# Designs tried in a protein design run: designed miniproteins, single chains, continued (4). Part 52

Each design is a single chain, and the fold is of that chain. pLDDT is the mean over its residues in the fold that is shown.

## One batch from the design tools (miniprotein)

Design m13789
Fold by ESMFold2-Fast:
Structure m13789 (fold): chain A 87 residues (1-87)
Amino acid sequence: SMAEEMAKKGLESLESLKDEIEPEVLELAKEAVPLVAEVAVLAQTDPEVRARYQELLAEAAEAYERGGELAALEVILRGSKEIVEAA
């Protein structure tokens, strides 16, 4: 699927950057990539998923201001999982 192809490319990109990313951030990013890819594909045809994804990105931006990349990724991971499970 398109989501699987996007996730594979995302994971390959993270692997190439593994020595440049903090281990905790890398771990969460690897978990988030497949879920974010699935949400992105769903958002192309489902306006409700698209709206919820935009809201999630706003929450992640707020979390980034408070706790940086780790906090933002935790929000993205949790929210993306919830969106995929509801679809």
Scores: mean pLDDT 83

Design m13790
Fold by ESMFold2-Fast:
Structure m13790 (fold): chain A 87 residues (1-87)
Amino acid sequence: MEGTRLVGDSRKLIDSGDSAYSNGDYVTSLSLYDTGYDKSKKGIEITSTNIKSGSRQVVDKDTLDRGKGLADRSRSNRDKVSSLILS
């Protein structure tokens, strides 16, 4: 499903952002977290629209829960990295 794919892509991008951050590549880390956040939000939006349109699939609830966690994680990590770059 498209929403599930976007949430999965978000996780990979956030994990890559964590690796870039650990290597001191803050600019790359920030970009990866921003992209991961956007993909998680898009995945949430698509999945929420499917639920509103009458979807009753268990996978949609799991995708929403996972997507929300990834959005929170990427936003928190992005803000931390952004603070380091701007200081």
Scores: mean pLDDT 80

Design m13791
Fold by ESMFold2-Fast:
Structure m13791 (fold): chain A 61 residues (1-61)
Amino acid sequence: SPVDELLADFEARLPSMSQEEREALLGELWAAARTLPEADRRRLLAGAGEIEDAWIAKLDA
């Protein structure tokens, strides 16, 4: 699904990005979520949040 592809791209790009680039990408994903049906929007935002939380936890190691 388009949501699965967006989440996979986000997860793949996240480790190689600066904080500024990461914040910009998150903003783009949230903007894209606004154009999606509610179910897809919910799934994209939840998945992106989980990926971000896992990444932040990794930075504290």
Scores: mean pLDDT 78

Design m13792
Fold by ESMFold2-Fast:
Structure m13792 (fold): chain A 85 residues (1-85)
Amino acid sequence: MDEEVVKKAEELLLKGVENPEKAEEYGKEAARLIMEKHKDPAEAAKALNEAVKRVREKVPEEKQETLERMEKAAEEELIRSAALR
């Protein structure tokens, strides 16, 4: 797994947690960043899951709902990108 990509995705997700109105946009941006490096959907999903896990450990319980919305938006972007051939 590319540690640099995971750290950059984590930074985008942390920005989304601090800006709930733009959370979904930050989630999609994190997914796009990961997909630029990991063209294999399985590897992209692993990198996203690792970034989300790291953010979840750093944010309070009250902000978990915002993180879940970002995770869902990021996962939807990965699925959308994989479906476009």
Scores: mean pLDDT 81

Design m13793
Fold by ESMFold2-Fast:
Structure m13793 (fold): chain A 63 residues (1-63)
Amino acid sequence: RYLELAERYVAEAREYFARGDVASAGAKFTLAELYYLLAGDPERAAAVVAEGRALREEALAAA
């Protein structure tokens, strides 16, 4: 249940990033982290944080 919500937020975050909406992508990655933690999956939560950070750094380098 929480895993499905976390996966949905990851998908939404990637979609926002693909459209250039870095702020909305970041917000969705934060929600995904929260739901992975609620699901008891700290490894996936950490992976989502790392992915969001890497994409933000990529966007800033491209700007």
Scores: mean pLDDT 82

Design m13794
Fold by ESMFold2-Fast:
Structure m13794 (fold): chain A 65 residues (1-65)
Amino acid sequence: KLNELVKEAGELIDQARRAVAAGDTEAFDEISAKLDEIAKKLEYYGYPGLAEEIRRMVDELRALR
């Protein structure tokens, strides 16, 4: 369960970076919503530190716009 969530988050972060580079606000918003859902699942399973790292990365990418 954890390994799949971490892998999915990593793939989505890469997609978010590409969306920011392309100026694709709609794609970034959709990807960030999916990342928030993964962060919530990680918190539910007892990994709040991983959830915070994901949220921090998304916030940093959002600030680049």
Scores: mean pLDDT 83

Design m13795
Fold by ESMFold2-Fast:
Structure m13795 (fold): chain A 81 residues (1-81)
Amino acid sequence: MEEQVEAFELGAENGRKSVEQATTKESLEKLAEILEEGYKQTLEFGKQAYEQDKELGERLFEAARELKEVAEEARRKAEEL
């Protein structure tokens, strides 16, 4: 469980770096789609984890929030191109 939570947290951080490095509208739109899907999956996993371990569930909800914010940033950056 904890290792899976760490993987989602790392996914959010890697997503942010990928958006910062992306320079084309197409790559940003693809990143936004991936991050939006990651947000949905992380939220669902967070709900399940919260039933067994509240702290792990809360960490997953934070990771989901980061994924959503990064996805919105990717969408905004794509609109500028």
Scores: mean pLDDT 82

Design m13796
Fold by ESMFold2-Fast:
Structure m13796 (fold): chain A 88 residues (1-88)
Amino acid sequence: EERETILLLVAAKLAVIGAKTSYELAKDLLTPEQAKEVEELIKEAEEKLKEAERLWEEGGSLEEVKKLALEALEYAGKASEIAQKALE
């Protein structure tokens, strides 16, 4: 359980870094609407990740930490998909 949670947190951190990197590389190729969508998705991913990390450090619910980490992964994944399509 804890090992799975740690792996999800690490995956979420890497996904957020990847999304931010992809956005930085793609930002001049995105339409204003796409750029706003990617920025909002990255912001949601960062907020969920921050909440997951805080709850993990406080010794909170592992189920809630996993839920927040998965949500961060989902938002980061959507942001990366939009940005990477622009780089293709």
Scores: mean pLDDT 85

Design m13797
Fold by ESMFold2-Fast:
Structure m13797 (fold): chain A 80 residues (1-80)
Amino acid sequence: SIEELEELLEKFKEAVKKGNKEEAMEEFKKFLSLALTVAPKEKILEIIGLGLRALGHLLDGNYEEAIEVLEEILELLKES
């Protein structure tokens, strides 16, 4: 659900604030997995593209940019 995605995003933000990179990556994986599960079929490719962009930022240590992209995914799903 959208509420579960919002909770996962908050857990991701908390993990980032704590500097817990492993927890941040696990919350990211859970968020993306759930997002792809709840997405309408016509939005799946857009979410995959955004998810890969967020992953790139995460791997580069650009956590603020990763958060912004996850928020874009959440808004895309709220409007679906």
Scores: mean pLDDT 85

Design m13798
Fold by ESMFold2-Fast:
Structure m13798 (fold): chain A 87 residues (1-87)
Amino acid sequence: EEELEEKRRKALLNLIKSLTEEQLELVRKIAEDDSLSDDEIIELWYKMLGEEVTPEILESISEEGKKKMAETIREFARELLRALEEE
């Protein structure tokens, strides 16, 4: 409810405040560039987090799983940008 929404909003704002200009650019690219593959979306997202996605990790995920993961990442990236616009 209200408490959960407030915690979520604070978490999003804290995440945005912790991002560098380069990380924000990656978030924008994920949110706005509809030409990105599922693999590219996943790789860019983890690169923003400072993580490396290995071929073994990508190979272990089903095509349906990658698509859902990329979709979830893109939705979250759009939500982050919207929170930034709302200040």
Scores: mean pLDDT 74

Design m13799
Fold by ESMFold2-Fast:
Structure m13799 (fold): chain A 85 residues (1-85)
Amino acid sequence: GLIAEIQSLLEKIGSVLQKNSSLLSTEDAEELAGSLTLAQEAVSSGDFDGAITNLNKVLELAKKNNLSDLASLAKQAINLAKSLK
């Protein structure tokens, strides 16, 4: 279902973030990880508005750091979360 697809995308975002963490400032890496954790918690609680808010923060930070794969995954997760509203 769509929730399982969002959870899979969030897991992929986490993996890409871990792989690219050395390319990020400590501040941006911590903010990305924090926003991803909040998005995961929001999805688990059925708070899709909270998930979209935190995924938009992930998307902004990905764009700031030129992480195109991370930005693409975040955008896909946002679109799926919008489908559950």
Scores: mean pLDDT 86

Design m13800
Fold by ESMFold2-Fast:
Formats: C-alpha cells, structure tokens, sequence
Structure m13800 (fold): chain A 72 residues (1-72)
C-alpha cells in the first residue's frame, strides 16, 4: 500500500509537470513534456504486473498527454 501510494504520487506529479509544460506551448517546453510522457509510459510498463490498475491509469494518462503535445 505505501509503495503503491508513493508510485501514485510520482505519476500525479509527472502528469502535472507535463501538463504545465504543454500549457507553456514553446518548442522547448513541448519537448520536455514529451520526455516526461515517455518516462510515464515506461513506468506504466515496468509496474504493469505489480500494480496493474495503477499502471493502466498511467498508460492512459501518457497517451492523453501525447495527444495534447501532437495537437499543440
């Protein structure tokens, strides 16, 4: 539970930071948001077996962020 809560906090922080970078809408900020989105996707794959529900949530958020970056 504590480990899952820590991972959830890390995912939420990464999503918030990526969304803030996307909102800035500069080439540099969008590139940085892309890196955070890739890290989130990697983390989702890494934790898929241990925390499947949380991993699926992270993967979904990563795809949503990727779509926002491509639309910017």
Amino acid sequence: MAEEEKLREEIEETVRNAEELIAQNTPTSLSAAGVLTAELSFKAVEYKDKFPDLAEEAEKKAEELKAKILAA
Scores: mean pLDDT 82

Design m13801
Fold by ESMFold2-Fast:
Structure m13801 (fold): chain A 70 residues (1-70)
Amino acid sequence: MPVDEEEVAEAFGIIAATLAYKYKASPEEVRRIAETLRRDVGEVAVQAFIDHLKARGASEEMLKAAEEAA
């Protein structure tokens, strides 16, 4: 079902955000992650990535890089 695919996409976004935040990814690395998620997984993954970065308290530079790539 499309809903199950969206749940998987959301999980990929959350995992990517968790790792990017934990390892203090650069804005360029964050942009590349967001671009990859958008291209290979879809908009649900990118939105989950951005939302989870915000929830974790990521820097404004990280959030801007992710949003610009979306």
Scores: mean pLDDT 80

Design m13802
Fold by ESMFold2-Fast:
Structure m13802 (fold): chain A 59 residues (1-59)
Amino acid sequence: GSGADIKFAQEKLKEIGFYSGEIDGVLDERAKLAIKGFQKLAGLEVDGVPDKATLEALK
């Protein structure tokens, strides 16, 4: 995904309490962990990547 997709995921995950880091558009280990946690809860594939399904579920 683009940096914009990562920022969107960071913002949404921060709103729901899964992520407490910076909204910097960088897919670091903290951001990946937050995405994986959300993917697991949402029943999606757990890859730590803000793919189309993950971004749609975060809307």
Scores: mean pLDDT 81

Design m13803
Fold by ESMFold2-Fast:
Structure m13803 (fold): chain A 123 residues (1-123)
Amino acid sequence: LNEEGEEGLRRAAEGAGSVPGLRGEARGNTVVLTSEGDAGAAAGIADGAAIAGSTPGATGTATGNTGTLTAGPTAAGAGGVGSGVGAATAAAGGAAGEAGKAAALEGARKAGEGGRRAAEAAA
């Protein structure tokens, strides 16, 4: 990914990190999600990794409380990572209760926008 694509994934990771019980970190073309021990957030990470892994040009793996989502050089791969991060974010917020749910909806929208920007930069 170029700098614009990496910026999109960084925004997606920041969206995830805005939710209680979830951490997001972007490293080049990869977003790492970590749950702070909440089972619902861990399940959301697994779902997000599956979404990314089902997208051509993206990979997603989840082990325990950590998910790693990597975008290849294609727009579809970057979009798959963004979608996976958004799904994980929404699930984590649901587990955190009503206030966390509202934050997660906003974080998931930010993650989706970040993924879209990364996809546009990769196209």
Scores: mean pLDDT 73

Design m13804
Fold by ESMFold2-Fast:
Structure m13804 (fold): chain A 68 residues (1-68)
Amino acid sequence: EKFDRYLDEAIALTPEHAELIREAGEALRKTYSEEDVVQAAAMITGAAFADPEKAVELARRLLEEAKS
C-alpha cells in the first residue's frame, strides 16, 4: 500500500519513465525486506520531487543492484 503510493507519486512526477520505475519497484520487492522496500520507494519519490532526472538515475541504479 505505502510502497505502491510512493511509486505512483514518482510516476506522476516523471510519467515518461513509468516503466523503469515500475520495473525497479518489482526488483526491489524480490530483493529487500518489506520495510526496506518502502524506504527505497520513498527515496525514489523524494528524488523525483527534487529532480525527476535524479529519480530516474536512482531507480536505474537500484534496479541494477537488485538484479546482481
Scores: mean pLDDT 75

Design m13805
Fold by ESMFold2-Fast:
Structure m13805 (fold): chain A 75 residues (1-75)
Amino acid sequence: SPLEEELEKLKELVAEAQKVLAERIKEEGLTPELQKKAAEMEEILRQAYEALQAGDLEKAQEYLKELEKQIEELK
């Protein structure tokens, strides 16, 4: 189903975000900038999950795109 596809994408993006954040923290430490970025991504993740739970595919896709953008900005 489309919901299952977006949920799998969410899981993949969460794993990637955790990996990228861990690599940045290992390189430069847990800076205030990284703490802020982690908090922002956690908020987007919560909103994406809430949208998926509500069956709002359009909103879920918007939040997943924003999360993907935030992850790319950390690379």
Scores: mean pLDDT 85

Design m13806
Fold by ESMFold2-Fast:
Order: sequence, then structure tokens, then C-alpha cells
Structure m13806 (fold): chain A 77 residues (1-77)
Amino acid sequence: MEEAKKAAEEAKKNSDEIKKKIEEGSATIDELVKLGSEAIKNAKFLEEKGYSEEVVKEAHEAGGLAAEGIRKLAEEE
């Protein structure tokens, strides 16, 4: 139970960090890969533990935002 709560807090922090870096235009591909991977890992862990669907959805959305940011940066060369 405590592990799931910690993962939920980390997922929220990762989501906020990803959104902030993308909005500021300061994100690098390496940073988004790292943050996105951590967000997806936390989302899967929370889903396996049957944690709140809203928290799992937010973590997945953060991973999706990171993936989209990476795609955009890669296409801009």
C-alpha cells in the first residue's frame, strides 16, 4: 500500500515535470525519454496494484505527452 502511494506521488511529479518542460520548450529528447519511461513504469505498477483509475490515466497521459514531445523534437532535427 505505501509503495503504491509513493508511485502515485512520483507519477504526479513526473506528469507535472513533463508538462512544464514541453510548455517551456526546454525539454531534450533524452530528458523526455527518461521522464516518459518513468511515468509509464509507474502507471503500469499502479494499474497492477488496482490503484485509482484517475491516477493511472494521468500517468499514461504524461507518458503520451512525453512521446509526442520526443516525436516533435526528432522531426525538427
Scores: mean pLDDT 75

Design m13807
Fold by ESMFold2-Fast:
Structure m13807 (fold): chain A 71 residues (1-71)
Amino acid sequence: MAEIDEALRLMVIGVGRATGMPQPVIDVLEEAAPQLSSLDISKALEAGEAAGPDVQRQVEAVRRTIAESLA
């Protein structure tokens, strides 16, 4: 739903900025904002993981924060 998608978007972007997530991943999330879904978030995180080990570490931190927030 729109309000849940917006909350997830802001949370992922906020955590990403705080953990140093690469700007291209943040840009993808911001561009998808009006129609952002859990699939779009997962796709952005997957693209981040493919960028290399440093980015993969940041993506793992974001995934963990999302999991903890949903628990």
Scores: mean pLDDT 60

Design m13808
Fold by ESMFold2-Fast:
Structure m13808 (fold): chain A 86 residues (1-86)
Amino acid sequence: NKDEITKAVLEAIKKGLPKKDVLLTVAELLEKKGNDILAEDLRRVAERADSFSDEETARIAGSAAYEGGLSAEEVRKALEELLKKS
C-alpha cells in the first residue's frame, strides 16, 4: 500500500532521520530486489534531499518503493533499524 509506505517514511523523518539517509535506505532495499534503475534514480534524488520538504521526500520515497515492489513492513523495518542505531 503506497499510502502506508509514505506514512512510514514521513514518521521516520519526523523522528529525526535525515531525508538523504531515508532515500538512500529505500534505494538500497530496491537494489536488493533487483530494481537497479529505480535505486539509482532515488540515489540521484537523495543528493538533492535538502531541496525537498519532509512531505515531498516521503512521497518520492513511497512512490519509488511501491513501484519497486517493496511492502510498507519492509520499509518501516529498515527505517526503524536505522533510527535505533542513531
Scores: mean pLDDT 86

Design m13809
Fold by ESMFold2-Fast:
Structure m13809 (fold): chain A 83 residues (1-83)
Amino acid sequence: MEGEKLYEEGKKYLEEGDGYKAGELAVKSGNLYLKQGDSEGAIEAGKLAVEGGLKSPDATKGAGLAIAGIGLIIEGLLRQGKL
């Protein structure tokens, strides 16, 4: 699955200490999971995007990734009828 591939790549970048790339890939993954109807995948990708954002050396770019990740979590929960 497209979203899963990007999510696994994002996890590898996070393990390598590249929070910014991890967050970017996680946001792309979450958007693909939403397109595929996988709201659980979008929530997990959103959580990875927040973690990547918090570990980014650029606070402004990191904040943007964290906000995008929160948006993915909210949208995923909304699609599950949990909001």
Scores: mean pLDDT 83

Design m13810
Fold by ESMFold2-Fast:
Structure m13810 (fold): chain A 62 residues (1-62)
Amino acid sequence: GSMAEAERDLANLEKGLAQAKEEKSRATALAVIAEARRLKERYPQFAERLDALIAEGEALLA
């Protein structure tokens, strides 16, 4: 997709992670991690930002 689509998808993941933190939801955290891994395959240029989101999601599961 376009850069605008990538930024939108990243913003949606950031909102999902914030929701997982607020609700303390393991299911939401797992969904965010899974989608972040999918986005790394499509947008390797955002790997650093996506890895940070995955790490935060995994911290919620600890």
Scores: mean pLDDT 84

Design m13811
Fold by ESMFold2-Fast:
Structure m13811 (fold): chain A 109 residues (1-109)
Amino acid sequence: MLPSDILAALRAALARLPPSDVALRYFLQGLIALLQGDIEKAVEYYKKALEAIPKKPKEPPPEYAEAQELLENARIEEFLELLLSLPEDTRNAVVYFLSQAALKKYTGE
């Protein structure tokens, strides 16, 4: 998928998000900033995504590996379908570990 197609898919995703999905919204805004070359803004959004999650999950849920693979292959529509099919707590746990992994990658740990 071309970067412009991925950006369009991510923006369409933001418009379809439930109001309660604050963490997922920040995570998607981080991906948009990253694709636009603004790494510092992406890092800021990933931090906001972590802060929006009321309880830190202890371990990644089984769906985390699938969500990560979908993102790595730019399968944005399938990624959204997966996350929106999950219970809110599980979805927040996936977003938590995706945001943490992104921060680790872009903050030089």
Scores: mean pLDDT 81

Design m13812
Fold by ESMFold2-Fast:
Structure m13812 (fold): chain A 90 residues (1-90)
Amino acid sequence: GSGAGQLPNDVIEILLNHPSVAGVSPGNGLVAGPETIALADKTGKPLIATVGGAIPDEELDLYVNSKSFAGIEGGTLTPEQIAKLKAAGK
């Protein structure tokens, strides 16, 4: 992709490790990959994904299983996906 609206993982790691940073959104319409989720879990700071459309259940499972994943902004989620996030406290 162009990368214009997405922070690279090196920058996300720096931000998540900084004491003044409360959490990170990696970019508009972009799903947080397993590496980004692992960085959030390592720091214990909340990660919010901004989603521009539907996401596959496999990616939703990564979010549900992340301790630091706080939620999704926007997107088109099914009622079943919303229920799964709520059940995980997200």
Scores: mean pLDDT 62

Design m13813
Fold by ESMFold2-Fast:
Structure m13813 (fold): chain A 98 residues (1-98)
Amino acid sequence: MEKEEENKKVGEDSVKKAEEIKKEAEELRRQAEELGSSPEVLGALDQTLRLAENTLKAKDKNAGTQRSLVMATEGMLELARELYERDKAEIEEKRKRA
């Protein structure tokens, strides 16, 4: 059973979460560009930013929808972070050899 209070609180929490993820994704994208990361990393970050924007637009939806959007956005950020860390480790290892 949905509570109106829960829907409102989840909406507020989803906005904060989406803003945090957007900030993290923008920072990570900047670092990825500086590092010379692969198009896969940049693409995953761009998708994370698009999902965060969708989450912000859905703040007035029910709690279940909001939680699903937040989870999808967080999952994409995690994927982008894993791809970035992999690229970073490989690039740094190659630089240490040079």
Scores: mean pLDDT 78

Design m13814
Fold by ESMFold2-Fast:
Structure m13814 (fold): chain A 102 residues (1-102)
Amino acid sequence: MELEEVEKLIKELLEWARSHVDEETYKLIEEYLRLLLKLIEGKANKEEVLRLVELQREIARLLSPEDGEKFQDYLAEILGTLSAEKAREVTSKLIEASNELR
């Protein structure tokens, strides 16, 4: 199941984050990944997708350039496990939510 690979990568990212970021940033990454998994499962509502975009922006601001690159590498790997159809669905919803945040 594609979902088992996503969950494994999320666990690896959380273990990386625990050793590289402070507790406040870790909590934001944990919430982000929980909501991302929910979006991948097709269970996220509009408010949760908007929260994902807000969290992504906050995390990007808090991470060092080096840690930010590593975080993006993990996200790319997670999205890379998805079918092309699911990846387009997830990306489309994130773009729409980003356009609604002013």
Scores: mean pLDDT 83

Design m13815
Fold by ESMFold2-Fast:
Structure m13815 (fold): chain A 75 residues (1-75)
Amino acid sequence: SMSAKKEEAKKKIEELLKKIEEITREGVEQKNLEEATERIKPIMLEIKEIAKKYDLVEEVTELFKKRGEELYEEL
C-alpha cells in the first residue's frame, strides 16, 4: 500500500517535471520568461508538497539540484 503510493507519487512528480520542461521551452521560444516562471512556480510547490507527503524530499531535492538549477541558470 505505502510502496504503491510512493510509486504513484514518483510518477506524478515525473509528469509535473515534464510540464515544467514544456513551459520552459515555450517561454524561451516565445521570449516570455516572466510568464513561464509564474506558471512554473505553483507546479514546483506541488512537487515539494507531494515529496514531503511521501518522504521523497531528499530524492526530489537532489533531482532539482541537478536539473532544476541547470534549467534556471540557462534561463
Scores: mean pLDDT 78

Design m13816
Fold by ESMFold2-Fast:
Structure m13816 (fold): chain A 55 residues (1-55)
Amino acid sequence: MTEEQRALLERGTELGKRTLQAYKAGDYEEMDAYAKEMFEVNKEYSALRAQSLRA
């Protein structure tokens, strides 16, 4: 696993926690913002993982 992949996994985990916290607090606008960031992070992680597996 590369340092970049590790950083993206860590960020994804934190965004997941933030999304859940916002949901529990009833802050659906903040929850949606974090969820969108999490989708971007997952997309980037998947691309890097596929690249590493083929290299």
Scores: mean pLDDT 77

Design m13817
Fold by ESMFold2-Fast:
Structure m13817 (fold): chain A 94 residues (1-94)
Amino acid sequence: TREELIREAHRLVGEGQRYLEEKRIEEALEKFLEAARKFAEAEDFDRARQVLDDTRAFLQDEAKRQEFGISEEEQQEYLERIREAEQELRELEA
């Protein structure tokens, strides 16, 4: 159901946040991207977009990048993956 997809998406956001607490950035990103896809499947495009926006903002925060040990190369790779997910979301909304 739509409600089950939304519940799963929230669970995935929680898992991503736990990976961030552990400074496991790659795993956290994977969970946030999966959560955005689940929100999109539920046609909750606003929440899908919010997850991607929050993740991009985190990655673009230079202080957070330094704190979490994210290299400039990793930052660029992660931002690329966010951009791809944002494009997928736009196509689903059309």
Scores: mean pLDDT 87

Design m13818
Fold by ESMFold2-Fast:
Parts: structure tokens; C-alpha cells; sequence
Structure m13818 (fold): chain A 70 residues (1-70)
């Protein structure tokens, strides 16, 4: 597992990249992906365990991967 600090940093970077792509995404889908990425970043930042933090970072990265695939 990643440390909670590393996981939060990865999730933050993913969320920022999804937000940067937002103007080029369909409005409904783009908004959903941004909210998913931000929510995952918050979960990673405030996770109680390294496992929870790593899972949240993975979800943020998945939101970014979906945004980039559009």
C-alpha cells in the first residue's frame, strides 16, 4: 500500500487533471467525473488506514482514466 500522504498526493493530482479536462467533456459526464475525483481525494486525505487511502487514490485515478478516454 501507498502511505496515506503519497495516496492523497496522487489523488489530488488526478482530481486536478480531471478538473482541467472539464471544459472539453460533456457537461453531465464531466461534472460526475470531477465530483468522483474530488470525493476520492477527500477520502484519501482523511483515510484512517493506508489501505483506505490507496483504494481512494485508485478511484481518483480511475476517474482521470475515464475522463482522458473521452
Amino acid sequence: FLSPEEAAKIAEEAAKKVAELLPNLPATTGTGLVLSAIGSYIQAKYAKTAEEASAAAKRAQEALDKAQAL
Scores: mean pLDDT 78

Design m13819
Fold by ESMFold2-Fast:
Structure m13819 (fold): chain A 68 residues (1-68)
Amino acid sequence: MPSVEEVIEEMERFFEENKDKLSLEEALKKLGELVQSVLDDPSASSAEKAQLLEHASKIVEEIKKHHE
């Protein structure tokens, strides 16, 4: 299982590399899949899940702004 920090880095890297190649729907779907993988892990703490969701929210706003 990747750490929360590794998932955050993967989300940011994926968005940076693919922001011009993916539709808004495709980008949000991929981001949601990465987030869900941590949320479905029973070993992840509530604090780690909250930190991931905060970073995911920021990336979602950047994706939306890029596609406006």
Scores: mean pLDDT 75

Design m13820
Fold by ESMFold2-Fast:
Structure m13820 (fold): chain A 90 residues (1-90)
Amino acid sequence: SLSKEEREAAAEAVAEAIAASFADDTRVGHLSSEQIAALVEAIRAALRALGLSDEQVEAVLRVVGGVLEESRKAGATAAQLRERIREALA
């Protein structure tokens, strides 16, 4: 499990990776499989850089994957995805 500090750091790292990859108004449902795969690898690298264990990284990526799928179905933007990730990891 992650501490509160680790969850907050992970949420910000994921949000920054999304912001670096996509403009705020980009629709999540419009992202290609290649763009999603590249985002997942950027997030994995950022989480590892925080010193999280492989188990903790995979736990965060499972949450991110669920939020990505929910956001895609909801027609959400990249800005909304970042906010949903922050809420999900709080």
Scores: mean pLDDT 88

Design m13821
Fold by ESMFold2-Fast:
Structure m13821 (fold): chain A 67 residues (1-67)
Amino acid sequence: ELGRLMLEAVRGDEEARKKVLEILKKNPNDIGALVLALSFNDEEAKKIIEENKDKMDEKTQKLVDSF
């Protein structure tokens, strides 16, 4: 289910994108959700990432900085 949700979010499905952002809010170190959120390039995704950056581990923060 999670893999399918991620694929649908990449395809631009708005409901899937919202669910990905909700997953990221609950687990800021979810690399899969984080990578997808970064790929959305929208203000809501950026806001959620910024709000949770301090809760991310070093590896996850480096991934954010690479985008």
Scores: mean pLDDT 73

Design m13822
Fold by ESMFold2-Fast:
Structure m13822 (fold): chain A 119 residues (1-119)
Amino acid sequence: MDEKLLEAMIKGAETAYSIFEFTKEHMEDEELAIAVAEGLLEGIETLVRIYHSDPELGAAYILGLRFGFEKRLQGVSLQETIDDIRANILSPDTRAQLAALRAEIAAARARHDALSAAL
């Protein structure tokens, strides 16, 4: 895995932490803050799946978003999450998840193109 994939995953995690901190600051109800953050992150993931110029970097960013949000809900600090991403980037599980996300992105783009052609 190259430096660009690592950077994309870290940016995804940073985005997830920033969005949750934003919703938590503006919502008095923690459950509502979590629900709004999930909706915003799902919106970002959808845009990345369709519009990111590099599907491999898009997959890394989405994986970082998902991992960062999960770790933030567990009360893990952003720095500990970044350190975990750096350690796990060499893992077979991370590579398998990136391959699955690349396939999902390709399928999503094919569906989007087919829908656009039908309109």
Scores: mean pLDDT 82

Design m13823
Fold by ESMFold2-Fast:
Structure m13823 (fold): chain A 70 residues (1-70)
Amino acid sequence: GRNKALAHQRLEEFDKALKEGIEKGEEEIKRILEEARKSSPETQEELLRAAEAGKESLEKAKKEQEEAEA
């Protein structure tokens, strides 16, 4: 559906940003959350799910960076 396609597109944009850096990934998560806040309930639910999946990827990347800096 339309809401799922939007959420999928936002998650792909997040994945590209995260590959460029953790800070860029964090910015994309904030952007998804702001868009969710301004969206209809159905779109908000799908965007929040995408943001949660993105946060899991971000946490994994942060742990890898912390281990590399230790």
Scores: mean pLDDT 80

